# Designed miniproteins, single chains, continued (2): the designs that were tried, part 74

Each design is a single chain, and the fold is of that chain. pLDDT is the mean over its residues in the fold that is shown.

## One batch from the design tools (miniprotein)

Design m6550
Fold by ESMFold2-Fast:
Structure m6550 (fold): chain A 65 residues (1-65)
Amino acid sequence: SPLAEDQRAGVEALRALVEAVERSGDPQHLRDAEAALRDFRAIALPEFQPEVDELLRRLEEIRRR
C-alpha cells in the first residue's frame, strides 16, 4: 500500500538519522531524533513498530554512554 511504502521510507530516513547521532554524539541531534521517532511511533503500522523500538533503544544506548 502507499502508506506502507511511505512509512518504509520514513523508517529508513529515521535509521540514517540515528546512525548520524551515533557518530556525532550531539545532544541536540539526539533530542531531535527521539522526538521524531516518538512522533513516528504514534502513527506507525504494526509491521514497523519493532524497527522503531530498535531505533529508540539505540538512542537510549547513546544517552547511557
Scores: mean pLDDT 87

Design m6551
Fold by ESMFold2-Fast:
Structure m6551 (fold): chain A 59 residues (1-59)
Amino acid sequence: SPLDRQQEKILAEFRKKASELKEQLKKAKTPEEQLQVTKEMLRLVGDTVDQLLALRRQS
């Protein structure tokens, strides 16, 4: 369905950005740097959840 394609697109974008942040986390050498990358990951999760919930409400 069109909603399934939009959901897959949102999840593909999430996976791409999450992979990039995981690589940044591996390169982070201090707890402070690790915390900053973790905060960005949490923002990405929140934004993705909001997009998926908005899509579900259109169903």
Scores: mean pLDDT 86

Design m6552
Fold by ESMFold2-Fast:
Structure m6552 (fold): chain A 80 residues (1-80)
Amino acid sequence: SGTLLNLASAGKYNELLELLKKEESLDASHLFAIGLAYDRAGQGELADKVFELAAKLGSQTADAATKAKLLADLEEISRK
């Protein structure tokens, strides 16, 4: 959605993570949005890690269990 892209472009990765928690599923475009947000915030190493997660997911949609793990990994990364 426009909201996800706007938050990503503004580097607001924490707000974007909260929106993604409310999604029923995640796909690579959601992970690329988080990666873009980290990059725009000057967190290049975090952006690279998230882009790698997006590449591994590929054309698949993450189910509830995979989504929960991805969000937990992203929050762990953001706390460091």
Scores: mean pLDDT 76

Design m6553
Fold by ESMFold2-Fast:
Structure m6553 (fold): chain A 73 residues (1-73)
Amino acid sequence: SLEEQKRRLAALDTEEKLAKLLELSRQGWANPTDEIQELTEFLVSIIPPEVLEAFVERVLAEEAPAAAERLAL
């Protein structure tokens, strides 16, 4: 279930959360769904702001700009 997926994501360490956030952002770009969007927003809400800022800057430099825009929601 979506609730179970959120619970599993919350249990990950920061590095694993960032890896999942990148994966979900890329999946959402290729095939956007409400579930992917909700999981992406959930991860953004639980990652420390300073860590998320550094990650978004890196994604903007290395990945498609659209991926970084999704992370900035």
Scores: mean pLDDT 73

Design m6554
Fold by ESMFold2-Fast:
Structure m6554 (fold): chain A 80 residues (1-80)
Amino acid sequence: MKVTVVLPTGLKTTVEVSNTESAESILEKALSLLSTDQILSLTADSMATALLQINDLLSNNVKNITIVFDSESGSLKVSG
C-alpha cells in the first residue's frame, strides 16, 4: 500500500507501507514529516478524526492513502 503525505509547502512524499501497518503507525509517519509548530497546531479531535479515517480506509483494503495537512483548520485531511 502507498501513503502520500502533502505538506503545507506543496511537497508530496510517498511511502510504501505494509498492508498490516496500523492507522496509528501511518499517522505517526505523516506527523514525522511536519515541523513542531505544525504538529502543535493540530487539535486532539483532528488527530482522532484522521485515525478513524485511516482505519476505515485500511478496513476497505485501499491501495493508496493521501494525507493533506491543512494549516488553516489545524487538521489532517485523509482520502483513499
Scores: mean pLDDT 79

Design m6555
Fold by ESMFold2-Fast:
Structure m6555 (fold): chain A 92 residues (1-92)
Amino acid sequence: GAMREAGLAEIDALTQRINDTMAAVRKARKEGRFEVSEEALKEAEERIDYHTKTLGLKKHDAAVSIRIGLILRGEPVDLVLAADILEEKARK
């Protein structure tokens, strides 16, 4: 019905925003166009640590969760980049 169709359109819009932002972040990292401050890395690391300790998430899963949350809240790109760097580190 119309209500379900509206819900699917909203999910599609959010999915597109996540994918577009992540494509931009990955391109920026590959090209070295964005700087990541030590403050941004510390902020992202503290948020990841909070999720691992409070929610019992693995470091990688916490990093993914934080990164998605930052994108959805419209937080600065430097924090999204910091979370992406920490996610890659957590895979090893």
Scores: mean pLDDT 72

Design m6556
Fold by ESMFold2-Fast:
Structure m6556 (fold): chain A 92 residues (1-92)
Amino acid sequence: SIEEIIEGFLLISFLQSLLNAVKEAKSVDEIKEILERAIKDLDYFIKHFSPKIAKVAEKAKKRLTEAIERGLSKDEVIQLVEEMLAEAKKAL
């Protein structure tokens, strides 16, 4: 549907912005704050967007939560977000 196309672009744009924010981060603490905010923002996609987009957002939220729990490095987080962005583009 047109709604799913627009919502897909919004989620992809969100993930691209997240990638840029992580790349510009100066410390591990700043990365953690960026990821915590992204997790909260993804809850909005899960609650308000179509099931197809919500499912992609739920997977993204889980992967970001695991990144915080594992204490991933900046480079590992960049790789993770790039992989999430690629998967979102294939799914949406």
Scores: mean pLDDT 89

Design m6557
Fold by ESMFold2-Fast:
Formats: structure tokens, C-alpha cells, sequence
Structure m6557 (fold): chain A 70 residues (1-70)
């Protein structure tokens, strides 16, 4: 896995854990611009899993829809 992708996953996971929807979406948008569609989907999937684990279901659903639109 590319080191930049791992860094984005880590940052998105932390934001998802905190319930910061705006921050999560911004991180994934930047990942899309820098790393491309497939890596952005991977970052979104990781963030959605973390959000779901911490009870932020609305964030997980927003990320699922975002992945479908990419």
C-alpha cells in the first residue's frame, strides 16, 4: 500500500472516530485529488468502518454514497 494512502487512511480514521463529518469528507476529497479514485475509495471504506464502530452511522452512510458517486 502506498505510504500516502496509509497516511490518508490514518487521518480519515481519526476524524471519523471523532465524529467530524466535514473533516472526513475533506480528507477523502484530497485523497481523490492526490491518489485517484481507487485509493480514495479505500480511504473512504476505512473511515466508514471506523465511523460505524464508534456509532457515527450518518458518517458511514455519507461515505458509502460518496464511494458510489466516484
Amino acid sequence: LDEKTVRYIREAALAAMAGDTERVLKIIEEAYKELGKDNAKLVASAAATVARHYGHTEIAEALRKFKEEL
Scores: mean pLDDT 82

Design m6558
Fold by ESMFold2-Fast:
Structure m6558 (fold): chain A 85 residues (1-85)
Amino acid sequence: SISIDEAIKRLEELRKRLEETTDPEEMARIVLEAALLAMDAVPELIPKYIGRALRVIGLELDGSLTKEKALEILDEIIEELKKLK
C-alpha cells in the first residue's frame, strides 16, 4: 500500500498530464488511475471511489466526459486525501 503523501504526489503529476490532454479516453484513464491511487492509499474510500470510477466510465462511454469535469473529479480526490493528513 502507498502512503497518502506518495499518493498526493502522484495525483499532482496526473493532474499535470490531464491538463495537457484533449483525448477523452486519456482523460478517463488518468482519472481512473487517480481513483485507484486513492483507494490504495486509503482503503476505507474504496466504496466511494468505485462509485466515482463507474461514473467516469459512464461519462466517457456517453461522450460526456469534458476536461473540466475530469479536472473537478481529480481535484476532489486530491483535496479529500489532503484532508486525511
Scores: mean pLDDT 85

Design m6559
Fold by ESMFold2-Fast:
Structure m6559 (fold): chain A 70 residues (1-70)
Amino acid sequence: MSAELSRSIGTDLGNKTIDEMKKSTPEKAKKITDDTIKELKKLGDESDPEGKKKMDEQAKKVKDTTDKLL
């Protein structure tokens, strides 16, 4: 996967996941968060340094949203 494509996919995934978690139960939100953070970290590892930073930022937003729901 190209670094640019990884960054784009990760950003979209993070944003969609945040919206879904806002409407989920705490248990489901935790599972979605764990799955998404794992996915974003994989995308970051396969990306350039800037792509990795963007994936880390999205993972943080996903986790922060879940913490507010729990």
Scores: mean pLDDT 71

Design m6560
Fold by ESMFold2-Fast:
Structure m6560 (fold): chain A 91 residues (1-91)
Amino acid sequence: SMEEFLEEAAKGIDEVIELAKTDPEAAIKKLIELIQRMLERGVISESSAEKIIKDLQSSLSLPEKQQSNVVVLTAGSLHLHAATVYLVEKK
C-alpha cells in the first residue's frame, strides 16, 4: 500500500542520514535510489526527482563535509514531503 511504502521510505531516509555521517558518497547513492523508488510510486513528481538527483550527483564533486550537509538537508526535505503526501492521501 502507499501508506506502507511511505513508512518504509521514512525509515530509508533515516538510514541515509545516519550513513551520511560516515560515508556521504554511499549516502548520496542510496538517496538517489530512494528518490527513484518514490518516483515509481508517484510520491514525487518527475521534474522534482530529476532536479534533486542532478543536484545530488553534482554534490559528488564537493568536499566530503559539504556532501554530508547536502544529503542531510535533501533527506530532511524528502521526509517532510513524504509526510505531507501521507497526510493528503489519508483525507
Scores: mean pLDDT 81

Design m6561
Fold by ESMFold2-Fast:
Structure m6561 (fold): chain A 63 residues (1-63)
Amino acid sequence: TVSERDSLISEGSSLSSRSDSLRAQGIAALNAGDVSTATRLFNESNDLSSRSTSVGDRFVSLS
């Protein structure tokens, strides 16, 4: 059986990876002059980053 900690590590890694991908897309949109798309992508990236931090907090609480 997978431990709760292993599950949280997997979830946090997934959220972090998605956040990084969206940030890269946001930078590309800014370079193309699409400020609206860049703003949306940065907001989504920041949301996923915050969720990744929340997963980390839950991981620590299991200690």
Scores: mean pLDDT 80

Design m6562
Fold by ESMFold2-Fast:
Formats: sequence, structure tokens, C-alpha cells
Structure m6562 (fold): chain A 61 residues (1-61)
Amino acid sequence: SEVDELVEEFRERLPSLSTDEQEALLGEIYARGQTLPEEDRRRLLAEVGKIVDEDLQKRDA
């Protein structure tokens, strides 16, 4: 699904980016998700949020 593709791309790209680049990527993925059905957009937001939380935990060293 398009949601799964966006989530996978975000998960792959996020860990190697600086904080500024991560904010830009977040905006890019959300913008690309705007054409999705409402339920798919909500799922994208939830999954992206989990990935951000996971990355922040890893950087909290």
C-alpha cells in the first residue's frame, strides 16, 4: 500500500539524517500523504510518530 511505502521510506531515511534534515523529511512525507484517504493519513501519522520516538530514544545517549 502507499502508506506502507511512505512509512518504509521514512524509516529507512530518518536514522542517518541531522535534526534539520529529519524535520524536512517529516514535512515531505506528510505532504506526500495528503492525497491519501483519511484513515490512511491517520495511520501514516501514527506510524511516522512511532518511528520518530524510536529514533529519539536511540539518540538519547
Scores: mean pLDDT 78

Design m6563
Fold by ESMFold2-Fast:
Structure m6563 (fold): chain A 74 residues (1-74)
Amino acid sequence: SQELIKQAEDLYNAAELAKKKAEEFMKEAQERAKKSTPEEAEKILAEAKEHVDKLLSQARQLQAEGDALRRQAE
């Protein structure tokens, strides 16, 4: 089904956006950490990693959902 393929592509695009947001968030956190004390840098990076892990988990779920729809469309 073309509709299922389109839905899978939309989910893949959403997953890519979540990955990009995670990369940007971590990059910003790393820049902020460079301007902080070592102790504060560890805290900033730990909090950023937690947020990034949630975004990557969401991206993985969207990717898996897209894969399922793509297989169904075969």
Scores: mean pLDDT 87

Design m6564
Fold by ESMFold2-Fast:
Structure m6564 (fold): chain A 96 residues (1-96)
Amino acid sequence: DMAEKLRALAEEFEKLGYDDYAGLFRDYAEGLENAESELEKRLILGAAAVVAEQILKDEEIRKKLSEEALQIIEEIIEKAEELQKEYREKALEAKK
């Protein structure tokens, strides 16, 4: 469950003192649990992926994260890309 993984990531950021990232990932987890549409899930995961990519660019933060947290970050990015690709394919089919 991606929402559970986002909460686990938020807990690790909280323990490291990165309260802003912890809050963002908790908000994304709650958003995913409450999302009623594919569009809403795609938008939430897309936003989470943007934040995840920024974290990977920060060497100081990246080196402090566990292997499990880094794996979750990669999964967020991959899942967001998959959903965006599926949306693009459906949009192209609808334009035929």
Scores: mean pLDDT 82

Design m6565
Fold by ESMFold2-Fast:
Structure m6565 (fold): chain A 84 residues (1-84)
Amino acid sequence: GAELEALKAEYEKKMKEYLEVGTELGITLIEIGVLKIALSRATGKEKEELEKKLEEAEKRARELEKRYEELKKELEALKAELKA
């Protein structure tokens, strides 16, 4: 009884984090797209500032993607355990 309830609670917590990370990743990818479009039209100091913002956004996207993949694996393991 108690073990199954604890496992369900952990699954719900991880699922919430997965959805939050996935949403933040999606927003970051849109930001990257917008920055790339802005960069194609920018010159001088504006171009340098946008390049820095793009580099930071791409780094953030890579970190979010790694966390998203980790959470997916954790959720798949928990789901398998819940079905046993």
Scores: mean pLDDT 88

Design m6566
Fold by ESMFold2-Fast:
Structure m6566 (fold): chain A 74 residues (1-74)
Amino acid sequence: KEEELKKELQELLGRLRAAIRELAARVGDAAAEALLTPLLAELSRAFEESEDLEEKIRVLREALARVEAALAAA
């Protein structure tokens, strides 16, 4: 199960990275940075506080959902 969680974590990281690039391309760097800076700070804090892969995956899913929602609204 840990190997499955690691794969999911890597897939989510890739999806988040792609969504961030697309958001910056659509709304411009300044608007993307204003939205992403607090989100990435929250994500970084959560990763520092947890060694649990399931918790890291949960936080990444939340971050991805927020970026995708912003992208859909753009």
Scores: mean pLDDT 78

Design m6567
Fold by ESMFold2-Fast:
Structure m6567 (fold): chain A 95 residues (1-95)
Amino acid sequence: SARERGRQLLRQARDALRNGDYDRAIQLARQAIEVDPSLTPEALMIIGNAYLGKGDYEKAIKAYLEAAKVSKDPAIKQRALVNAVMTIALKQQEE
């Protein structure tokens, strides 16, 4: 099913993220959204984490804020907002 394929793509994206393969993680997470749009909040969290790993703080913040905006899950909203705030703080230190 689309749901099963989407969840498989998100697992592969998380594995890529853990291995430091940030571009692969972003690609797999975006494919998961195309297969099953209901996975968009979880996929955007992975995309945010991957951009954070790359040091692209602006794209990471954007992805986290979008995850918070589109999620109906309070836990995902809270985690996304916390990650956005932490990434803003990291960006300030790099400046």
Scores: mean pLDDT 90

Design m6568
Fold by ESMFold2-Fast:
Structure m6568 (fold): chain A 78 residues (1-78)
Amino acid sequence: MFDAGVVYLIYAVYRSLGDNEAAADALIREAKRLGMPQSVIDEIERNKSNEKKLQEIVDKIVQRLDAQAQAALQQQLQ
């Protein structure tokens, strides 16, 4: 339920420190935990130095988790 926010926060913190490689490594860790396709993990690995591409990947992960979290939260509140 809160995983999307946690993923975003971890990435944002590492990126704010200017450590794009640590930010990418954190994304890979979370993508693996979430069972994201290997193609997504490979995309992060290839684009560790590409901040814009990493942000697009984060947005895709967050959107997927947000949809699942919204459904789960609605169920929990009901």
Scores: mean pLDDT 66

Design m6569
Fold by ESMFold2-Fast:
Structure m6569 (fold): chain A 65 residues (1-65)
Amino acid sequence: STTQYDAADTQAVMDRMRAILRQRGIDASDAQIRQWFRDTMAGRERDDRIAAIVGRAIVAVRAAR
């Protein structure tokens, strides 16, 4: 999809990423979470586990609509 995420959607995805990371015992700063989201959306994320967390967060936010 070529649809851009607005600021509210981006924040919701980051909040869900933070929740998933906490459940998995992974400590990450807000800056790191933002960077992982940006890198995954740009196709630059090389860690499949991080890319999967971003994907799960996106699906969860979409399901809430």
Scores: mean pLDDT 77

Design m6570
Fold by ESMFold2-Fast:
Structure m6570 (fold): chain A 68 residues (1-68)
Amino acid sequence: LDLEKVAQLAAEHADADGRLTLEQIREILKEVGLSDEAIEKILAEFRKRHPDGRVTIEELLELVVKYS
């Protein structure tokens, strides 16, 4: 898994506060080649931790490492 590519795509899509929506995260993880099963698992964890659907790049990278 290319974490540098995840970080770059996240930076391109993040808002002014450095945050991503769950839909943007889905597209990034799909682009870097994660399985649908892994993507849904990561998104379910984000929904649990961030019900507002706003996630920082740091939090994205942490969960990708944990579930990859």
Scores: mean pLDDT 79

Design m6571
Fold by ESMFold2-Fast:
Structure m6571 (fold): chain A 88 residues (1-88)
Amino acid sequence: SKGEELLEKFEKLVEELYEALRAGDLEKARKLNEEALKVGKELKEVMEKASPEKREELLERLRRIMDAFRARVLADPEALANAEKLDA
């Protein structure tokens, strides 16, 4: 489904974002962050058009992806410091 394809693309983008943050490649990290936000917006549009059951399934999967990403960044002082620089 389109929602599943967008979730797979989002997961890959946040994995690449973590690697860029760990490496200190801020230009690559910014591009990946912008792309992930774009995919996240498309995923929200898919969720709005989905049945309540499918919306809940997609939202749970998205939360797990985001929770895993946040946990990895929080456990890595270099990645965390570089993530803060993206917001500046």
Scores: mean pLDDT 86

Design m6572
Fold by ESMFold2-Fast:
Structure m6572 (fold): chain A 95 residues (1-95)
Amino acid sequence: SMAAEKAALLARVRDAAAEVVLYGRLLEEGRRAGAPVAAAEERLAEARARLEAAVAEARAVLPAEDAPQLEAALAEGRREGAARYEELLARAAAE
């Protein structure tokens, strides 16, 4: 259905946005800790490319009226990425 196709596009945007936030924060933490960051920089670059591709596809396929839903998916993804980062820090602190 068209609703299922839209949901899949928005989920892809949300997931990609979450990865960008998560890997961005992990890169910042690695830099603060003085750890090697080349692999983290590469993962962030790949995540950014995936987000750009997902947003471009969503904008090409979805009608203009769905722009608020695309913005909501981006905002949800950013919140999810931040939450996942905080969970990883909490797990590291507990070990």
Scores: mean pLDDT 88

Design m6573
Fold by ESMFold2-Fast:
Structure m6573 (fold): chain A 65 residues (1-65)
Amino acid sequence: SGLDLAAELLRRHAREIAERLGVSVETVYRLADLLLEGRSGAEAAAELGIDGERLQKVLLELYLQ
């Protein structure tokens, strides 16, 4: 699923994503876990204080690379 792909990208690129989002690596792993639990990306990002639009841009850029 799209959530499984997003969670995999978050785990594989946790350090880069953390730096680009201005959050801890632990926060990125927590986001991945919430997505795998079936939480929406918007809900999980809001819960962790992550900008959902910035997250989507970072994930898209990593997917295209």
Scores: mean pLDDT 82

Design m6574
Fold by ESMFold2-Fast:
Structure m6574 (fold): chain A 107 residues (1-107)
Amino acid sequence: SEDERIQAVFDRLKKRVEELFKKALEKNKDNPEIVEIIKQVRESFLRSLEALKEKVIAGEISLRNALEILEGSIHMYLSTQSVILNNPVLSELADEISRAIAEIRAE
């Protein structure tokens, strides 16, 4: 069904982005400030992903719009924190997440 297709897209995205967060947490485990930001972004991502998935299934927004909203919100937040902390790790993570969403969108 169409709902099963939408669910599968969001499940693949969740799995891919979770692996990126896991790698970022391990790489930055000695920096508590960066770890806290990554954890907060991960929680926000999972909440937004679930809410946007429900709106797509309900026909309130398109899958494309949901993925664009998710990408833009996360990228803006991480890039802003990267500038504030003068640390490129968060902007690198933002770029990796944007690439993962773009690859899923191209499928």
Scores: mean pLDDT 86

Design m6575
Fold by ESMFold2-Fast:
Structure m6575 (fold): chain A 87 residues (1-87)
Amino acid sequence: DFQAAMDAAREAAREKAREYAVSLGLTPEQADKLVEWIEKHDLLSDAEIERLAKELGVSPETVRKIRDHYNEAYAAARRAVRAAFLA
């Protein structure tokens, strides 16, 4: 089931990004909010990153690291799904 596999890939990326955000000092609630924002906005502008960093009390660099971690985790999960369907 391709849709179920893609949904699982997104959930795995969310979980990894949330764990990473908490490891950087965010609360679970802050991590959930930030990951949800990253998912809804494929390309966060510098202004949006700065605003979110200020709201969460972290540096803009921390927000960028979490965004990049989510994007890489999701890309890796999508590659794994495609490889399984092409094998």
Scores: mean pLDDT 79

Design m6576
Fold by ESMFold2-Fast:
Structure m6576 (fold): chain A 100 residues (1-100)
Amino acid sequence: MELSEEERERLLKQSRELAQQAKQASQQGNTRESLSLWTQSQVLRLEAQGRFEVAAEVQALGDQATALADSNPRLASQLVSRIVGLVLRAVGDEIEPELL
């Protein structure tokens, strides 16, 4: 099933809104919430570009990073770096890291 242009625009809008919410959560010190929102933003962005396999991988890594944010922040950071690399390779876009 292929996404319509309207569905793609909706996903990109939701992605931007989630990215803004992630930035706000980060500024408030809500690291876990920020990471979850940022991951969802990247997933929607990848899905809007038809990159569903990469989106699924990013979601899985982001869920792991979010679960580890409090107990193992070093490993969570490494998983975030891997997500950044996957998104950059998949879409060729610059993403805003350091939301944490």
Scores: mean pLDDT 79

Design m6577
Fold by ESMFold2-Fast:
Structure m6577 (fold): chain A 100 residues (1-100)
Amino acid sequence: MKELIERAEKLEEEGRKLREEGDRLAREGRLEEAARLYEESARKFREAGELYLKAGDYERAARAYENAASDLARAGSLSGRDVVPEVRELLRKARELRER
């Protein structure tokens, strides 16, 4: 359990750094590169959410899925890729966890 939380926290930090770099690239007009970093950030937050779920930390799992959905939506906005189904699924998972 402790190792799952520590791994999830590391993934959240990695995701946050990728998001910050994506924000920088977006400000520079490097939109396709920013979109790729936002998708990688979303993947890290999704993985963190899974680890928090396994650890029974439903609040942190919900937050991680919400962060993944947000970053994926940003990526879709910049790339034009249809991310709506994946974003909806992540937000559905987060809502179910917050009801616990």
Scores: mean pLDDT 89

Design m6578
Fold by ESMFold2-Fast:
Structure m6578 (fold): chain A 116 residues (1-116)
Amino acid sequence: SMKEKIVKEVLELLDKALENTDPEELKELANKLYDILSEIRKSMDEEEQKKLDEIIEEAGKKGSEFGKELKKKHPELDDETISALSQIYALGYILSQIFKNPELEKKLKELEEKLL
């Protein structure tokens, strides 16, 4: 199904983020996740978009906190890498909430456990 294809693509993008500290490659991964989210949002009605906007607000707070903790534990990482990883985490959280997929939730936990 289309949903299964999108979930698989998101999982592959998050897997690439787990093994990568190159800021340009991480930025490309974040952009691809954002494009997926943008296409999903366009297919939503007004009520679904309103619920998504609430998830996006929560994800922004979680991404900010993730970035602060990441900087604290890895002061050697540049700000571009921290920013890209924080964006990937926030986008992964949003997509996990949309799909309610246990493999996506597990992958976000793996990002936290590996990086924090």
Scores: mean pLDDT 86

Design m6579
Fold by ESMFold2-Fast:
Structure m6579 (fold): chain A 91 residues (1-91)
Amino acid sequence: MPLSEEEIADWEARRPEVEREIEEARRNNDTTRLRQIELSIEAIEAMARGGVPRSEVERRLLEARLREAERAGASPEELAAMRERAAERLA
């Protein structure tokens, strides 16, 4: 069952905190804790995918396209133009 929009917003608000916990676990070489955190994130993201707002899906797709263009050798100016075009479409 997908998460509600409210539950997704709550989880996304906690994302930076979860990332800090991952860094701390890496620093302490706590592989058990890392696996627990990774599995929890994957489960939450799998549930959230069914209920993610269109604007958030478009943001994630844009990020994926920007990374692909970067890997293909796009300049910072080209990447900025892609972001500008996406912002115009969403406005």
Scores: mean pLDDT 64

Design m6580
Fold by ESMFold2-Fast:
Structure m6580 (fold): chain A 92 residues (1-92)
Amino acid sequence: MRLGRLLLGLDTDNDGELSLDDAGRFALLLDVYELFPELIVGEPSLHVTPETIQSVINFQRHFGLTPDGVISPEELRRLLRSLGLPEELWPR
């Protein structure tokens, strides 16, 4: 599934506004792409503004995720599985 379709799917109310749950999922997706840039190969590059980055940082903290926090490889695999990403795209 493409990043754009994932972002659209995060708006569960389809109201053009992100819920707190949707914002947390978006923050986790950004962390995944930052750690594994190969996942964006063939996708339109994710362009974020400073304002968007600040919003993501705020949402990460809201969901108990810190911007300087380290996601363990095991927790990352659970996240990738929950997002439905193919295992072939997972880090070695």
Scores: mean pLDDT 44

Design m6581
Fold by ESMFold2-Fast:
Structure m6581 (fold): chain A 68 residues (1-68)
Amino acid sequence: MVKQTLVGEEHVTFKNGTEVSVTIYRGEDDVVTTVLEIIENGKKTTLVYRLTPESRVELLSKSETTLP
């Protein structure tokens, strides 16, 4: 596994109550991994994207969970 360093983190709450959290990591291979979490309408959606040094964007995973 490539070692990843935390580069950035942000949390935003929109006027409609939607919450978005963004966490950005950079690997030793210069690949940037972004974790996006969206909470809306009792659901949490997690998206993981990777940006390569060649400027390619790849969706690694998407999951959706219903909140209690």
Scores: mean pLDDT 76

Design m6582
Fold by ESMFold2-Fast:
Structure m6582 (fold): chain A 79 residues (1-79)
Amino acid sequence: DAEVLRAAARALSDFAQEKGVTEGAEHANRAVELAEQGAPIDEVRAELLKAVNILQKELSQEDVDEANLRIQRAVDAAR
């Protein structure tokens, strides 16, 4: 569901901004924009995966675990 991906991307963007990971936030924001514009799900997922990959490289495991928790809560709220 595009709305679920949008919720996940928004949560990831907010978290990336809080941690100062600008490149990760840019890709997450692009995923949000694509989902809002009704772009193909695969295109939205591609940008979201780029953001996730950047954050996994830039952040500690504790921060990655927190990001996963925030994403899960946002996704559950969007269902």
Scores: mean pLDDT 81

Design m6583
Fold by ESMFold2-Fast:
Structure m6583 (fold): chain A 86 residues (1-86)
Amino acid sequence: SSVSREASRQSAGDIMVVGAQVTGDILIQQAQRYKQTGSQDAADAYIDQQRAAIEAENERARSADAARGDAILAANTAAMDALRAS
């Protein structure tokens, strides 16, 4: 039913967002590591590379499957926001 479908979509989205937040935290830690062991330029390049990778994955996810794509986009948006905060 539509109710069951929406409940399943919400649960999947919530799990993916939590996973993306954990992934975002790991990426922030890696960017800080680059700053400590390399130049600021190296850290900035790493962040830019990760942003580009997330944007490419978002475009792929959007094309695959509407319900699954929405959940993946939400997760990747959370990871991207974490990287922007770095």
Scores: mean pLDDT 65

Design m6584
Fold by ESMFold2-Fast:
Structure m6584 (fold): chain A 109 residues (1-109)
Amino acid sequence: ERAQRALDLLVGATRAVAKAAMNGDPELVGDILRATAHELERLGFPEAAKILREAIPKVVEAVRNGDYEKAIQIAREATVKAAEAISGPLGAEEVQRRVDEAIDEARKG
């Protein structure tokens, strides 16, 4: 239950980050990732929270540089790695699949 909630949080955060990045909003991207990391820590996944926090400067920098594709790629890689820290390879596989769908949805509108 707690692990599934954390995986759902990662997917939702990546969708929100993709939208914010495409809208050229680096501050919102940073806010989403920081809020997500804090909630992961609250749920009992400090390693996953650390993985997201370490990605924040790189994702925000890519958005500031107008490289939205790079920002989305870094966020995707960080969320999949965080999912692996939460639920191992099966969690990583689930989040990778769901995040790829979420990014595609974000691109469409």
Scores: mean pLDDT 88

